Designed miniproteins, single chains, continued (5). Designs and how they scored, part 26

Each design is a single chain, and the fold is of that chain. pLDDT is the mean over its residues in the fold that is shown.

## One batch from the design tools (miniprotein)

Design m16937
Fold by ESMFold2-Fast:
Structure m16937 (fold): chain A 100 residues (1-100)
Amino acid sequence: SMEELQKKIEEVNKLAKEAAEKAKGASEEEMRKILDEFIERVSKVLELSEEEKKKIRERAMAVFDAALARGASPEEAFLRALQLAVTLAQEILYKRYEEE
């Protein structure tokens, strides 16, 4: 339903805000853990498959590593990776809404 779609989007956005707050002042290692925990929680909210969860994790971590390699701060790299994870999760949700 439209209401379920909206509720899930709001839950994902809330989790993203919490992850961003937890990452403030965190080490690079702690940021990777926060990102992984975020993806795990989002996967439960959206009932993602293990394959979908793995693909989001792989791409988000790749963006984090690429941003750091380009000289971004850990905070900037984290926010880029977090934003990609949110975008990919929302794309899966929208696709399911269009097909169901």
Scores: mean pLDDT 87

Design m16938
Fold by ESMFold2-Fast:
Structure m16938 (fold): chain A 113 residues (1-113)
Amino acid sequence: MEAKIEEAKKKLREIAEKIAKALGVEAELEERVVESDGNTLVVLTMTFKEDGIVVKLVYNTKDGKITLGGVGSERLSERGFMKAAPKEVEKKIAEIARELGIDPESVEGLERF
């Protein structure tokens, strides 16, 4: 399990770097290991502060499958964060995910964050 988590983190970081490069912006990366429904998930959160965009990549250690867990907005306002990403940004990220072998059907911008 530990070895799979380490490899998952490396793969997710490599994918995150490719997404950030394709978007032409710098991202802050946060890694978490989450246990859900008896499965161990490795989650990488990418925050593009200047664009107010948050992207989550999820690796399922049971299946080795990588999914794009969500695309949203992290734009500070008087009331907190916006949870919706512009549709144009969602489409661009979905195309990048497809090119990287990630399931683009998992891309949903609204209400994931």
Scores: mean pLDDT 65

Design m16939
Fold by ESMFold2-Fast:
Structure m16939 (fold): chain A 56 residues (1-56)
Amino acid sequence: MKEIAELRNKAARLQLEADRAYKQDPERGKVLREKADSYNKKAEEALKKHQEEIEK
């Protein structure tokens, strides 16, 4: 759970930075947004694997 929480926290921070950057530099904002989305997806994948492992 800690690792998943860290990934989500990182994604949230990057999303905030992306929103701020997007207003001044849309291209940089998109890059940060994609990174945030990537971390969020990793968190979801990790959560799914954890859930499936205990389900087996």
Scores: mean pLDDT 78

Design m16940
Fold by ESMFold2-Fast:
Structure m16940 (fold): chain A 68 residues (1-68)
Amino acid sequence: MEEEKKKKEMEKIVEELLELLEEYLNGKWTDELVKRLRELVKKIEEEGLYPEQLERLKKYHLELQEKL
């Protein structure tokens, strides 16, 4: 039960992070967006990720490296 709730919370965090990263890459960023990105990254670092969510972030990170 705790595991399922934590998984849902982390999935929301990952989805929000990916959404903000896409806005940042498209040049539609603000100081508020950058602050939110930093907070989400820190929260992921503190809580950890489930394998499914980590895989999603890894795929996105790989795409970022290719576009940079």
Scores: mean pLDDT 68

Design m16941
Fold by ESMFold2-Fast:
Structure m16941 (fold): chain A 70 residues (1-70)
Amino acid sequence: MEEERLQAFLEAVRRLLEKVREDIKNKGNLDYAKAVIDEILSLLQELRDRHPTPELDELIKEVEALKKNI
């Protein structure tokens, strides 16, 4: 994956995680939030296996931490 595409993807994931955090804070649909987190984690792990980077490892840790809190 080109660096530009990787950065765009990571930025999109960060925005989605912020929305999930807001849903958790506002006691929204937690089942939906859990499903989204699981999908993001799966995609990030697959991407890391193909294109390992410190930024991707950091995002995976953030998603795993968020999953533990719900």
Scores: mean pLDDT 76

Design m16942
Fold by ESMFold2-Fast:
Structure m16942 (fold): chain A 78 residues (1-78)
Amino acid sequence: TVAELIAQLSDADPAVRRAAALALGSIGDPRAVEPLIRALSDADPAVREAAALALHFIGDPRAREPLAAAQRELQALR
């Protein structure tokens, strides 16, 4: 369920968090927006990238400023 995927964004395993972020993006449920915004600050860069991609697919305006900030951070690393 969406609630189970949201819980998995806080999993100890970054591979689980990354998979959850991508699945939430594919589903497009707006309940995932705030949890995915928090995932933009994840310790693992692959999880941060997955969260940014998921927020882009959902297209919710709440993510506009957090996503822009995360994109600037990703550009600085590349």
Scores: mean pLDDT 81

Design m16943
Fold by ESMFold2-Fast:
Structure m16943 (fold): chain A 100 residues (1-100)
Amino acid sequence: AEEAERGAEEARRGAESGDGKEAARGAAEAANGAEAAGRAGDAEAAARAAEAAREAARAAIESGDGVAGAAAGAAAAGAGAGGAIGGARAGEEAARAGAA
């Protein structure tokens, strides 16, 4: 959870910097946090980190730095995958337990 929160904060700082390279670095940090949260089964933390990675990727793309934008986009896609894994597992368990 803490790693996902740190990654999300770095992504926000990168996006706010106006620098595509800083935004790409933030997106990568958020992607790492989302993967860690997904492995731990924390779907909410993974989803928050994945969203932060997406916002940082958008900022990197809007900066006009094509290399940074591409890197950030890849990181955001990876973050989304991590979140999806966590979410899918949580959804399956809820479907099995929540059939009341």
Scores: mean pLDDT 71

Design m16944
Fold by ESMFold2-Fast:
Structure m16944 (fold): chain A 78 residues (1-78)
Amino acid sequence: SARAAEERARREERFKERTQKAAKQVLEDGSGADELLDLVEEAGKELIKRYGPKAQPLVDEGLALWREKIAEALAKLA
């Protein structure tokens, strides 16, 4: 439906804005790391919702690797 398409587009725009803001904050002073992790967790939940429980191991592995990479990036800023 047109309403579902509008809601999807609005959600995608919001996600993009939040991602850009969080990434900028991480690069400038290390703040926004929690927001960036939250956004990745939200993306993981959407993958599980779309592709079912088969996606869970992939999401779990991806989140673990992403947490490690954020920690490495923050250590370089300190």
Scores: mean pLDDT 73

Design m16945
Fold by ESMFold2-Fast:
Structure m16945 (fold): chain A 65 residues (1-65)
Amino acid sequence: MAEVEEARKLGEEAGKNLAKAGVTDPELQESALKVIKLTLEDKGYSPEAVEAAVEAFKEAFEKAN
């Protein structure tokens, strides 16, 4: 439970940071998503937590548009 919530928070922060940087390019969004997935996998996060982070990232980025 806590792991999934931590991952969502990380994804949301990353999405907000990308939007704050003025990135509107979908290709750069895909690259950032890959980096987040790899980073969380490397840290030992579960597949469910990684998926939650990706969803939070997408939602935070879309809300900034």
Scores: mean pLDDT 77

Design m16946
Fold by ESMFold2-Fast:
Structure m16946 (fold): chain A 91 residues (1-91)
Amino acid sequence: GAIEKIEEAKELVREAAAKGLIPEELAEGVIGQLELAKKAVETLDKEEAAKLLEEAAREAEEAAKAAKDPATAELFRKVAELLREAAEELA
């Protein structure tokens, strides 16, 4: 389900911050954005949820392209994939 994929993406971001792959402040910002998307799913605002998830996926793809470290690039690609899958499950 969409919520499950959002939670999985949040966990990947938390783990990356814990491992020092991304700054904790950036991780908190991303997690906050994903919490907003999760709330939209829970309130059955599917259009808003899909929009937020697609925006977050695009930002994750840009972060992957900008990453100089392969582990960070791979992390953001996986996050983008999960968020796109979550958005598709809402359609």
Scores: mean pLDDT 82

Design m16947
Fold by ESMFold2-Fast:
Structure m16947 (fold): chain A 86 residues (1-86)
Amino acid sequence: SEEAEALTKKAIELAKEGAELVKKGRELLEKGGDATKATAHIIDGIGKLYEAALLAKKALALGGGEEAAAAVRAAAAEAGVKLPPI
């Protein structure tokens, strides 16, 4: 469905953004950078990954979203983030 396709695109986009933010935050902590900024990036990134997982789950319920589910799982694994079940 068109709705499942839209949710899939949004989930993949949020998963990429979320993983990148978590990595950026962790890199800042590793380098001894701004801990407040690093923590904000990590929290924002985790939030985006959680939203992506929920959108992927909704797309799956509509009969699509396999690409989104795979992308979200891969992004979370790469970022080292535990997500709710998809």
Scores: mean pLDDT 88

Design m16948
Fold by ESMFold2-Fast:
Structure m16948 (fold): chain A 75 residues (1-75)
Amino acid sequence: MEAEKIAKELEEALRELLEEALEKARKDPSLLSEEELEEARKKGEELVEKARKEALENPELGREKLKKLKEFKEK
């Protein structure tokens, strides 16, 4: 149960960051083209899935990554 909880929180946090990053990139087309935005979304979703699976296998690592993400969001 702990592993599932950490994995869900990490997935939600990463997906939120991905959507925020993509939205900022869409606002400034000089940063990324529409094709590059689509590729960034795909790669971001792959990273989210990988992190979720890693957190399920190793909840301690997942917890550490979640802590770092919260620190990144506060920046």
Scores: mean pLDDT 76

Design m16949
Fold by ESMFold2-Fast:
Formats: C-alpha cells, structure tokens, sequence
Structure m16949 (fold): chain A 72 residues (1-72)
C-alpha cells in the first residue's frame, strides 16, 4: 500500500484524536482539547475529504474547554 500525503496527514490526525481520548479519560480536559485542536489542523491539511473530521475535532476541543471552565 502507498499512502498519499493526504492519508499520512489524516493518520496523524487520527493519532492526535487518540491522544485526546486518552487525556479526556484521565480528566485532563485542557490537554484533550489541545490534542483535538492539533487533529483538526492535520485533517484540514489533509484536504476537503477530511473537513468533516476536522470540524468534529474542533467541536470536541471547544466542548472540552467549556467543560474545563465549568469545573472551576
């Protein structure tokens, strides 16, 4: 298999989503939000086929930032 540049960027985005999921499970909401933001940027770089994943990652980051604020 020969992954395209887009597939490589998307795979890196998936990795950061995984990191965000782990941080969220540990209660590190701010760290999880940062990881999802990195994933969103990588999905946008991957191209239009990944826009929906980028939007989902960005939305998760914003939601986690809001949750972190409410727990103060």
Amino acid sequence: MKPSDAEILAALGDMWVGIGNILKSQGNLEGAAEAYEKAARLYREAGPEYEEKAEEAEAKAEELREEAEKKK
Scores: mean pLDDT 82

Design m16950
Fold by ESMFold2-Fast:
Structure m16950 (fold): chain A 71 residues (1-71)
Amino acid sequence: SLRDEIVRAVRELLESRGIELTDATVRTIVDSLAGVGDPEESEKILELLAKTFGISEEQLEEVREVVESLL
């Protein structure tokens, strides 16, 4: 599915930056960036995950660009 292709691309990008996440966490990031659910809740989830896993604002923007380019 397109979602699985986006999840794979995001996971590979983050792994290339030294960030290893579970498939469930990557799917949560992708769903939040793809506009699944409430936008305010999605932004809070993204902030929490970025802080928890050490994802920089620059890295999160790279991920956002990948998600948007594949939609």
Scores: mean pLDDT 81

Design m16951
Fold by ESMFold2-Fast:
Structure m16951 (fold): chain A 67 residues (1-67)
Amino acid sequence: ALVAASAAAIPAALAAAATAIEDGNLLLAKVLITATLAAADILAAAGMSAAADAANAAANALLAAVD
């Protein structure tokens, strides 16, 4: 349940973070990116290394866009 919820939450959080950046809400974007990184850690702990790496890469790309 936790792994499945984390996997499902990642695309939604990344989409919401991108929208927050577009809206200029950088604090919300950083919170959502941090949540995505936490979800990626859960995937890594469950042995889903490829999914965790992809989530970390996407989250870090958005974080770089925030300043």
Scores: mean pLDDT 79

Design m16952
Fold by ESMFold2-Fast:
Structure m16952 (fold): chain A 61 residues (1-61)
Amino acid sequence: DEQRALEEAERRGLEAMNMPSSELVDAARASGYDLPDELRSAPRSEVLEAITRVSDELLAK
């Protein structure tokens, strides 16, 4: 059901928002995202923005 899929996606998003920057960077790298080490100490908002930019570049290939 669409409703269940939306709830699952929102729950995963909230969990990601609660992860520290270092864990977000490590998870993104494990998924193939090439992120710089400086992001491990950056605010979560900057890490998420960098992940979005790298994701857009990968989708453009």
Scores: mean pLDDT 69

Design m16953
Fold by ESMFold2-Fast:
Structure m16953 (fold): chain A 64 residues (1-64)
Amino acid sequence: MEFSEEEKAALAEASKRSLALLAEMDAAGEHTPEAAKRLTAESLRLIGDALDAALAKQGRNVQL
């Protein structure tokens, strides 16, 4: 596949975390921009780190 399995796993994890945070906010009746900011930063970091590792291992980004 053109799209790597590692990338799919990273995206799935980020999605689960986002949904979990949203569910907690809904259950508590509290919607704070700070919680959303924290979640976004963590999700992007997880995705970026996983993608970097996968691309380096496969040589897809620069070598082909």
Scores: mean pLDDT 64

Design m16954
Fold by ESMFold2-Fast:
Structure m16954 (fold): chain A 98 residues (1-98)
Amino acid sequence: SDEEVEELIKTLLEDPDPAKRARAALQLGVIGDKRAVEPLIKALLDENAPSPEVRAAAALALGNIGDKRAVEALKKALSDPSPEVREAAAEALKMIGV
């Protein structure tokens, strides 16, 4: 539902628990609603927070949604300091077909 997507976006960007944020990102990817694309890009590229767990989940979610707006952000994430984020970004680009 629209309310579910809005609540998941709020959790992704605002929840103090990185595990809850990562779960919200993955759920947004499964739902596939394109309203989540820009919030997920923000979560992926936030250098202060979210944690590597959240950035990796955001990358995978963007791959599952398959929206090409994510391609530049995912290419940037290939240089992320976390190996799990780099791997997630590579898988996401493969899912999108880039």
Scores: mean pLDDT 87

Design m16955
Fold by ESMFold2-Fast:
Structure m16955 (fold): chain A 64 residues (1-64)
Amino acid sequence: SAEKLKKELEDQKANRKAIVKFLEEKIAAETDPEEKAKLEKQLKAYVENQEARIKELEAKIAAA
C-alpha cells in the first residue's frame, strides 16, 4: 500500500539523519588517517545509496 511505503520513506529519512550524524561524529573523533578515510568513504557510499533508495521508494509511491 502507498501509505506503508510513505511511512517507510519517513522512517528511512529519520534513520539516515541519525546514522549520518553518528558517522560524522565518529570521523571527527578518529585520529588514524587510514581509518578516517575509510569512514569518509563509507559515509559517502551510505549517503549515495540512501539517495538512490529514497528515489526508488518515491517512484514506487508515485506508481502505486
Scores: mean pLDDT 84

Design m16956
Fold by ESMFold2-Fast:
Structure m16956 (fold): chain A 73 residues (1-73)
Amino acid sequence: SVREETLLLFRLIAVGSEIHLVRKVAEKRKDEELLREAEEAERLYEEAERTGDERLLEEAEELARRASERLLA
């Protein structure tokens, strides 16, 4: 459905943006652990984008969310 396709596209954009932000913060802080987490989320995201696998997108989203929460705690 158009709604389902639109929601998936918005989710792809949102997850990609969150990963990019975590990566930039990690680079600025020189936080090697956070950088590794961002790189892992990027790997999952890139594979999800390439394959269309929503499960991989969910894994990337969850990893990015946890990294973001650690930044804000």
Scores: mean pLDDT 83

Design m16957
Fold by ESMFold2-Fast:
Structure m16957 (fold): chain A 72 residues (1-72)
Amino acid sequence: MDEEFDEGALEVALAVGYVLDKKTNPEAAKHYGEALDALRAGDRETAIEHLQKALEIDPTNRVARSALAALQ
């Protein structure tokens, strides 16, 4: 069976992370937006890079950590 962390579930998780960080860490939120765009384009490598940058800015974001782990 497909796991919760398929591409569609990852898009939803990243959208939640983007909305949450937009108010508290706009720099991290920008990278979540870029990661979402990359996932929608099917570019997992670019999504991973942007998630890593978001975590450099906000290392406590569990959504970004979970998404990065699922993509690696």
Scores: mean pLDDT 71

Design m16958
Fold by ESMFold2-Fast:
Structure m16958 (fold): chain A 80 residues (1-80)
Amino acid sequence: EEMKKLEEQIRQDLRARGLPDDIADQIVALAQERLKLMEEMKKAAEAGDQERLDEIRAKAPELVARAEAINAQIEAWRAS
């Protein structure tokens, strides 16, 4: 419930600042995946599950690439 309110607020704030809806949606989607992986990583670390931590870490480069792509889109939009 709180997470859904936060997502809606982020979308409203980004839209109010003039950011395109498609970029705003990408930001929200990435934030959701980051939060999910952080929670899974914390649980694995608390359990001392190195195999699970390695599996989660293997996904990190994809998230970094997505964040960089979103940042590039924002910079291109700002330059316009």
Scores: mean pLDDT 78

Design m16959
Fold by ESMFold2-Fast:
Structure m16959 (fold): chain A 62 residues (1-62)
Amino acid sequence: MTEEEREKFLAALREVLGEPLSYDELVDKIAEKAGISKEKAKEFLDEVLTERPEELQRLREA
């Protein structure tokens, strides 16, 4: 991923983390808020969930 796309993704993820959303709803809202495709949003979310699960915990605590 590009750094710009990752920054937009992470900002959108922070905004939606407090909402009780399904995986598909999360992907949709992240894509819309970040201005990226749903395919990119899925790719980034899967990457964070598999490679850096601790990053999600930190975002929840912030």
Scores: mean pLDDT 72

Design m16960
Fold by ESMFold2-Fast:
Structure m16960 (fold): chain A 60 residues (1-60)
Amino acid sequence: SEELAKEFVELAKKALESGDPYAEAIARMIAGLARSMLDPETAEKVVEEIDKLVEEYRKK
């Protein structure tokens, strides 16, 4: 569902903003959960959005 997809992206954002030394790993785990719980098409979009967030975080 689109609603659940948005929740996964928001969880990844919160993880990256938390300042946790494992923030990137946590965001990638959330992407993995999205892949398991969403349909393949929606999961692909969620994973791509989370990957973009991780890349932006790494550039800081």
Scores: mean pLDDT 80

Design m16961
Fold by ESMFold2-Fast:
Structure m16961 (fold): chain A 73 residues (1-73)
Amino acid sequence: LVEEGERLEALGEELKETDPLLAAQYYYEAGKLYYEAGDLEKAERAYKKALELLPDNPVIRANLERVKAELEA
């Protein structure tokens, strides 16, 4: 899960300048994998990167806010 998330996050970094929509998808999928693994800090990082590329996406925003709330608890 974490290793798969790290691979997807690396793909997002590679594509963020040339294909920001695909990069955002990879960051979002990485965030989901990190969240499933219980790595909330990595999940927050990945979701922030996805939201930076797709700021109006309500699903990414909702998942980021959930992770932030869990980190503050």
Scores: mean pLDDT 82

Design m16962
Fold by ESMFold2-Fast:
Structure m16962 (fold): chain A 65 residues (1-65)
Amino acid sequence: SEKEEQEKIREDVESYIKQLRENGFNLEEIKKEFLDLLKILEEVTGNKELVEKYKKILEELFKEE
């Protein structure tokens, strides 16, 4: 389901953010890493809807901080 897909994306994003923080990345560096990953995701998949879902989840997570 769409809800299950969004939950999995959120979990994966949160896990990666945690990993980057544990390696000393600050918020701006983490944002840059995700922007670079989203560019790669769009190039590889051509799926703009998937990229937009990631962007919305990232904006939500970064707003809560």
Scores: mean pLDDT 78

Design m16963
Fold by ESMFold2-Fast:
Structure m16963 (fold): chain A 110 residues (1-110)
Amino acid sequence: MVVLTQPSSVSGKVGGTATITATASSGTIAQADWFQKKPGERPVTLIYNNSKLAPGIRSRFSASVSGNTATLTISDLKPEDSALYTNSAINAETGLPATGGGTQLTVSSS
């Protein structure tokens, strides 16, 4: 089974940039999607098909895939960006899906 590894937590400052990665244990990534989940709310798709912004999502969210690593970049961080960010990816060699454990982003003014 391919495992997607994400850091459990990442911290950023208001106005700064946060980078969250998901790394596949084997092979390369064919397709990666990124989701945002806030407490009490349904998950929201941020990015689909490696780098495409979902409708209604601000351009300060961006993503890329290189080899076995999917990267989500959030620029101009705002307090409302504090949420759980989860990657879902398809392995290019096997066609099998894997989901990361999620990364909790905390945004602070200090």
Scores: mean pLDDT 85

Design m16964
Fold by ESMFold2-Fast:
Structure m16964 (fold): chain A 70 residues (1-70)
Amino acid sequence: SAEVPREVLETAFKAQLLVMKEKGATEEQEKLAREIAEELGLDLDELLKDEELLEEAARRYRALVAEILA
């Protein structure tokens, strides 16, 4: 199986956090996001405060997906 690079996983996770901030999240989704952040060694509360970082991650993730689908 192809290994997904950690940077891609972190970028995808940060992009998903932006979606959760914009659409809202259930208690279960918030718990899962905290667990994923712990596994990746990321501070969820700091990430959620940095909207510019999340927006940049979302742009980067969209670019990666577009390249794969090209």
Scores: mean pLDDT 80

Design m16966
Fold by ESMFold2-Fast:
Structure m16966 (fold): chain A 68 residues (1-68)
Amino acid sequence: MTEEIIVPLSELGNELEFEYKRLDAEQLAGSFTLVRIEIREREEFKNNPDKYPKNYKADLVFTKETEP
C-alpha cells in the first residue's frame, strides 16, 4: 500500500533542532521515495504585494511502500 507524506521545506529551515532527530531516522530513509517537490506561492500575499515580499512555500512529497 502506498501512502503520501508531505513535509514543508520552509518549516525545515525554521526547525534546525529537529534535523538531529531526522539524522537518527537516516536508516529508515530507504523506505521512502521522493515523488515530487511542490512549490506554491501563498494566496494571501498576492492580494497585498506591496506590504510583503513574495513568500513561497515548498513541500516535499514522499511515498512509502510496504511489501509483506
Scores: mean pLDDT 50

Design m16967
Fold by ESMFold2-Fast:
Structure m16967 (fold): chain A 55 residues (1-55)
Amino acid sequence: SLEEIIEELEKLLDENNVPEEVKKNAIAAIETIAADSGIEAAKAWFEWLKKELEE
């Protein structure tokens, strides 16, 4: 669900010490992607972000 993706995103950003303002922007972005393109697109964006933060 979108709520689960947002929860995982918040944990990922906290673990990487992302500033609160950037974190809020990332959450807003994933919510917008889900609204415009569906939950599968939001999940794909989250997976991309995880790879970016690990590399």
Scores: mean pLDDT 79

Design m16968
Fold by ESMFold2-Fast:
Structure m16968 (fold): chain A 74 residues (1-74)
Amino acid sequence: SVEELLERFRAGLEALEAYAREHRLSLEQVRAMLEAEIRAFEEDLKRLNVPEEDRRRLLEEAERLAREIVERHA
């Protein structure tokens, strides 16, 4: 389901943030990893045939979460 996919995405971002902190990754590396995660999430939404309007809203949420991680890592 879309809710399960979003939950998995959030868990993935939490794991990514923890990994980045543990390994002292650069801001550039963190941005690249977050970009890859958002692209994967978009492809998952397309495979589930999520309507365009719902997909747009979910991607905006994904980008917001990624931005918060970047701000905390900077």
Scores: mean pLDDT 86

Design m16969
Fold by ESMFold2-Fast:
Structure m16969 (fold): chain A 50 residues (1-50)
Amino acid sequence: SRDDLVKELQKAIDEYNEKVDSGSLSEEEQLELGRRIRDLVTRLMEVSLS
């Protein structure tokens, strides 16, 4: 559902921000989290356009 996608997106953003704030975000983690966030945003946009 849309609500599930919003929750997953929020979790991914929260994880990214936590790692940035703690200084523990590796280049690999940045790429993985960025890709996950982009995928979730794309899916949410598709649901919103339907």
Scores: mean pLDDT 80

Design m16970
Fold by ESMFold2-Fast:
Structure m16970 (fold): chain A 79 residues (1-79)
Amino acid sequence: IERAGELVALTVALMLSRLGFGDKVREAYERVRQAVLEAGGDPEAAERKIRELLVSLGVPEEEAERIARQARLVLRGEL
């Protein structure tokens, strides 16, 4: 669970950096890792939490949905 949370957080951070949201990478990494742990390994719950989190950080809804969906796929492959 902890390792899966780190992999998801790294994936989200990399995607944010590539999309020009480098200023949000550090905060997103820490909070996404926590969101995955709070979801208890449920990929669907993690996707919802990550999407909501990214929108709260100022990421556009369309990009937040895309990033959260990729995070769900990573969790399904790791869990």
Scores: mean pLDDT 79

Design m16971
Fold by ESMFold2-Fast:
Structure m16971 (fold): chain A 95 residues (1-95)
Amino acid sequence: MFLTDEEAKKWIKEFEKQSKEDIERLRQLVEQGKAREAIHLATVRIAASNLLKIAAEVEKMFGYISEETVEEFNKVTDKIIAEYDEILAEAEKRL
C-alpha cells in the first residue's frame, strides 16, 4: 500500500493511464463480437477499482495520505467505473 501522498498520486496517474488502455481494449472486444470476454474483464476491473477506493480510505485512516489524495482517488476511480459500466451495457446488448 501507499506510504506517502507522493507515492499515492503517482499510483493514481499510472492507474488512470492503464485503465484508459484497458477501456480501449474492451471496446475493441465488443466491436469484434467478443461480448462475454468484455463483460468478464469489465466486471473484474470494476471490482479492482472499488478495492482501490477502500485501500485509499484505509491509508487515510492511518494518516499516510491526505483527504485531498483520497478525493483524487475517488474521482478517478468513479470516472473509470462509469466507463466500464457503459461497456457492460453495450456488451449485454450484443449477447
Scores: mean pLDDT 83

Design m16972
Fold by ESMFold2-Fast:
Structure m16972 (fold): chain A 83 residues (1-83)
Amino acid sequence: MLTAEEAVKILKDKFHELLQAGKTPEEIVEELKATLRSLIPQLEDPEFREAVEKTLAEIDSIEDPREAFQLLAKFIAEAMKRV
């Protein structure tokens, strides 16, 4: 089971890794969506789990990869402030 702090660290580290590798916004969104899906069953905090599920649903509804990228970046930044 993962705490919110551990999950946020995984997401932040993955996001930075993909940026450093020169991945496109579309590739970053796809990789982070996969990461979020893998984290959901491991999350201990039900409030944080709900926030992750809501963010993933919002990302899945966005057709523009750039808008999806911005929403993911905002989610990670806001989550980092709370843990």
Scores: mean pLDDT 81

Design m16973
Fold by ESMFold2-Fast:
Structure m16973 (fold): chain A 53 residues (1-53)
Amino acid sequence: MKTLEELLDEFSKLTPEQQKEVEANIEKKLREMKVPATGDVLLSLLEEELKKY
């Protein structure tokens, strides 16, 4: 699994439009999931969204 630092570096390489898309998709998934926004949950969601790029 990638670390938070690696995922944030990958995110920073995206265009502003792609960054907004990733953030919107993570926010939507968090609203649908009945779980707290823990580091592990955020890492998992960020990794899945970044796989699209």
Scores: mean pLDDT 75

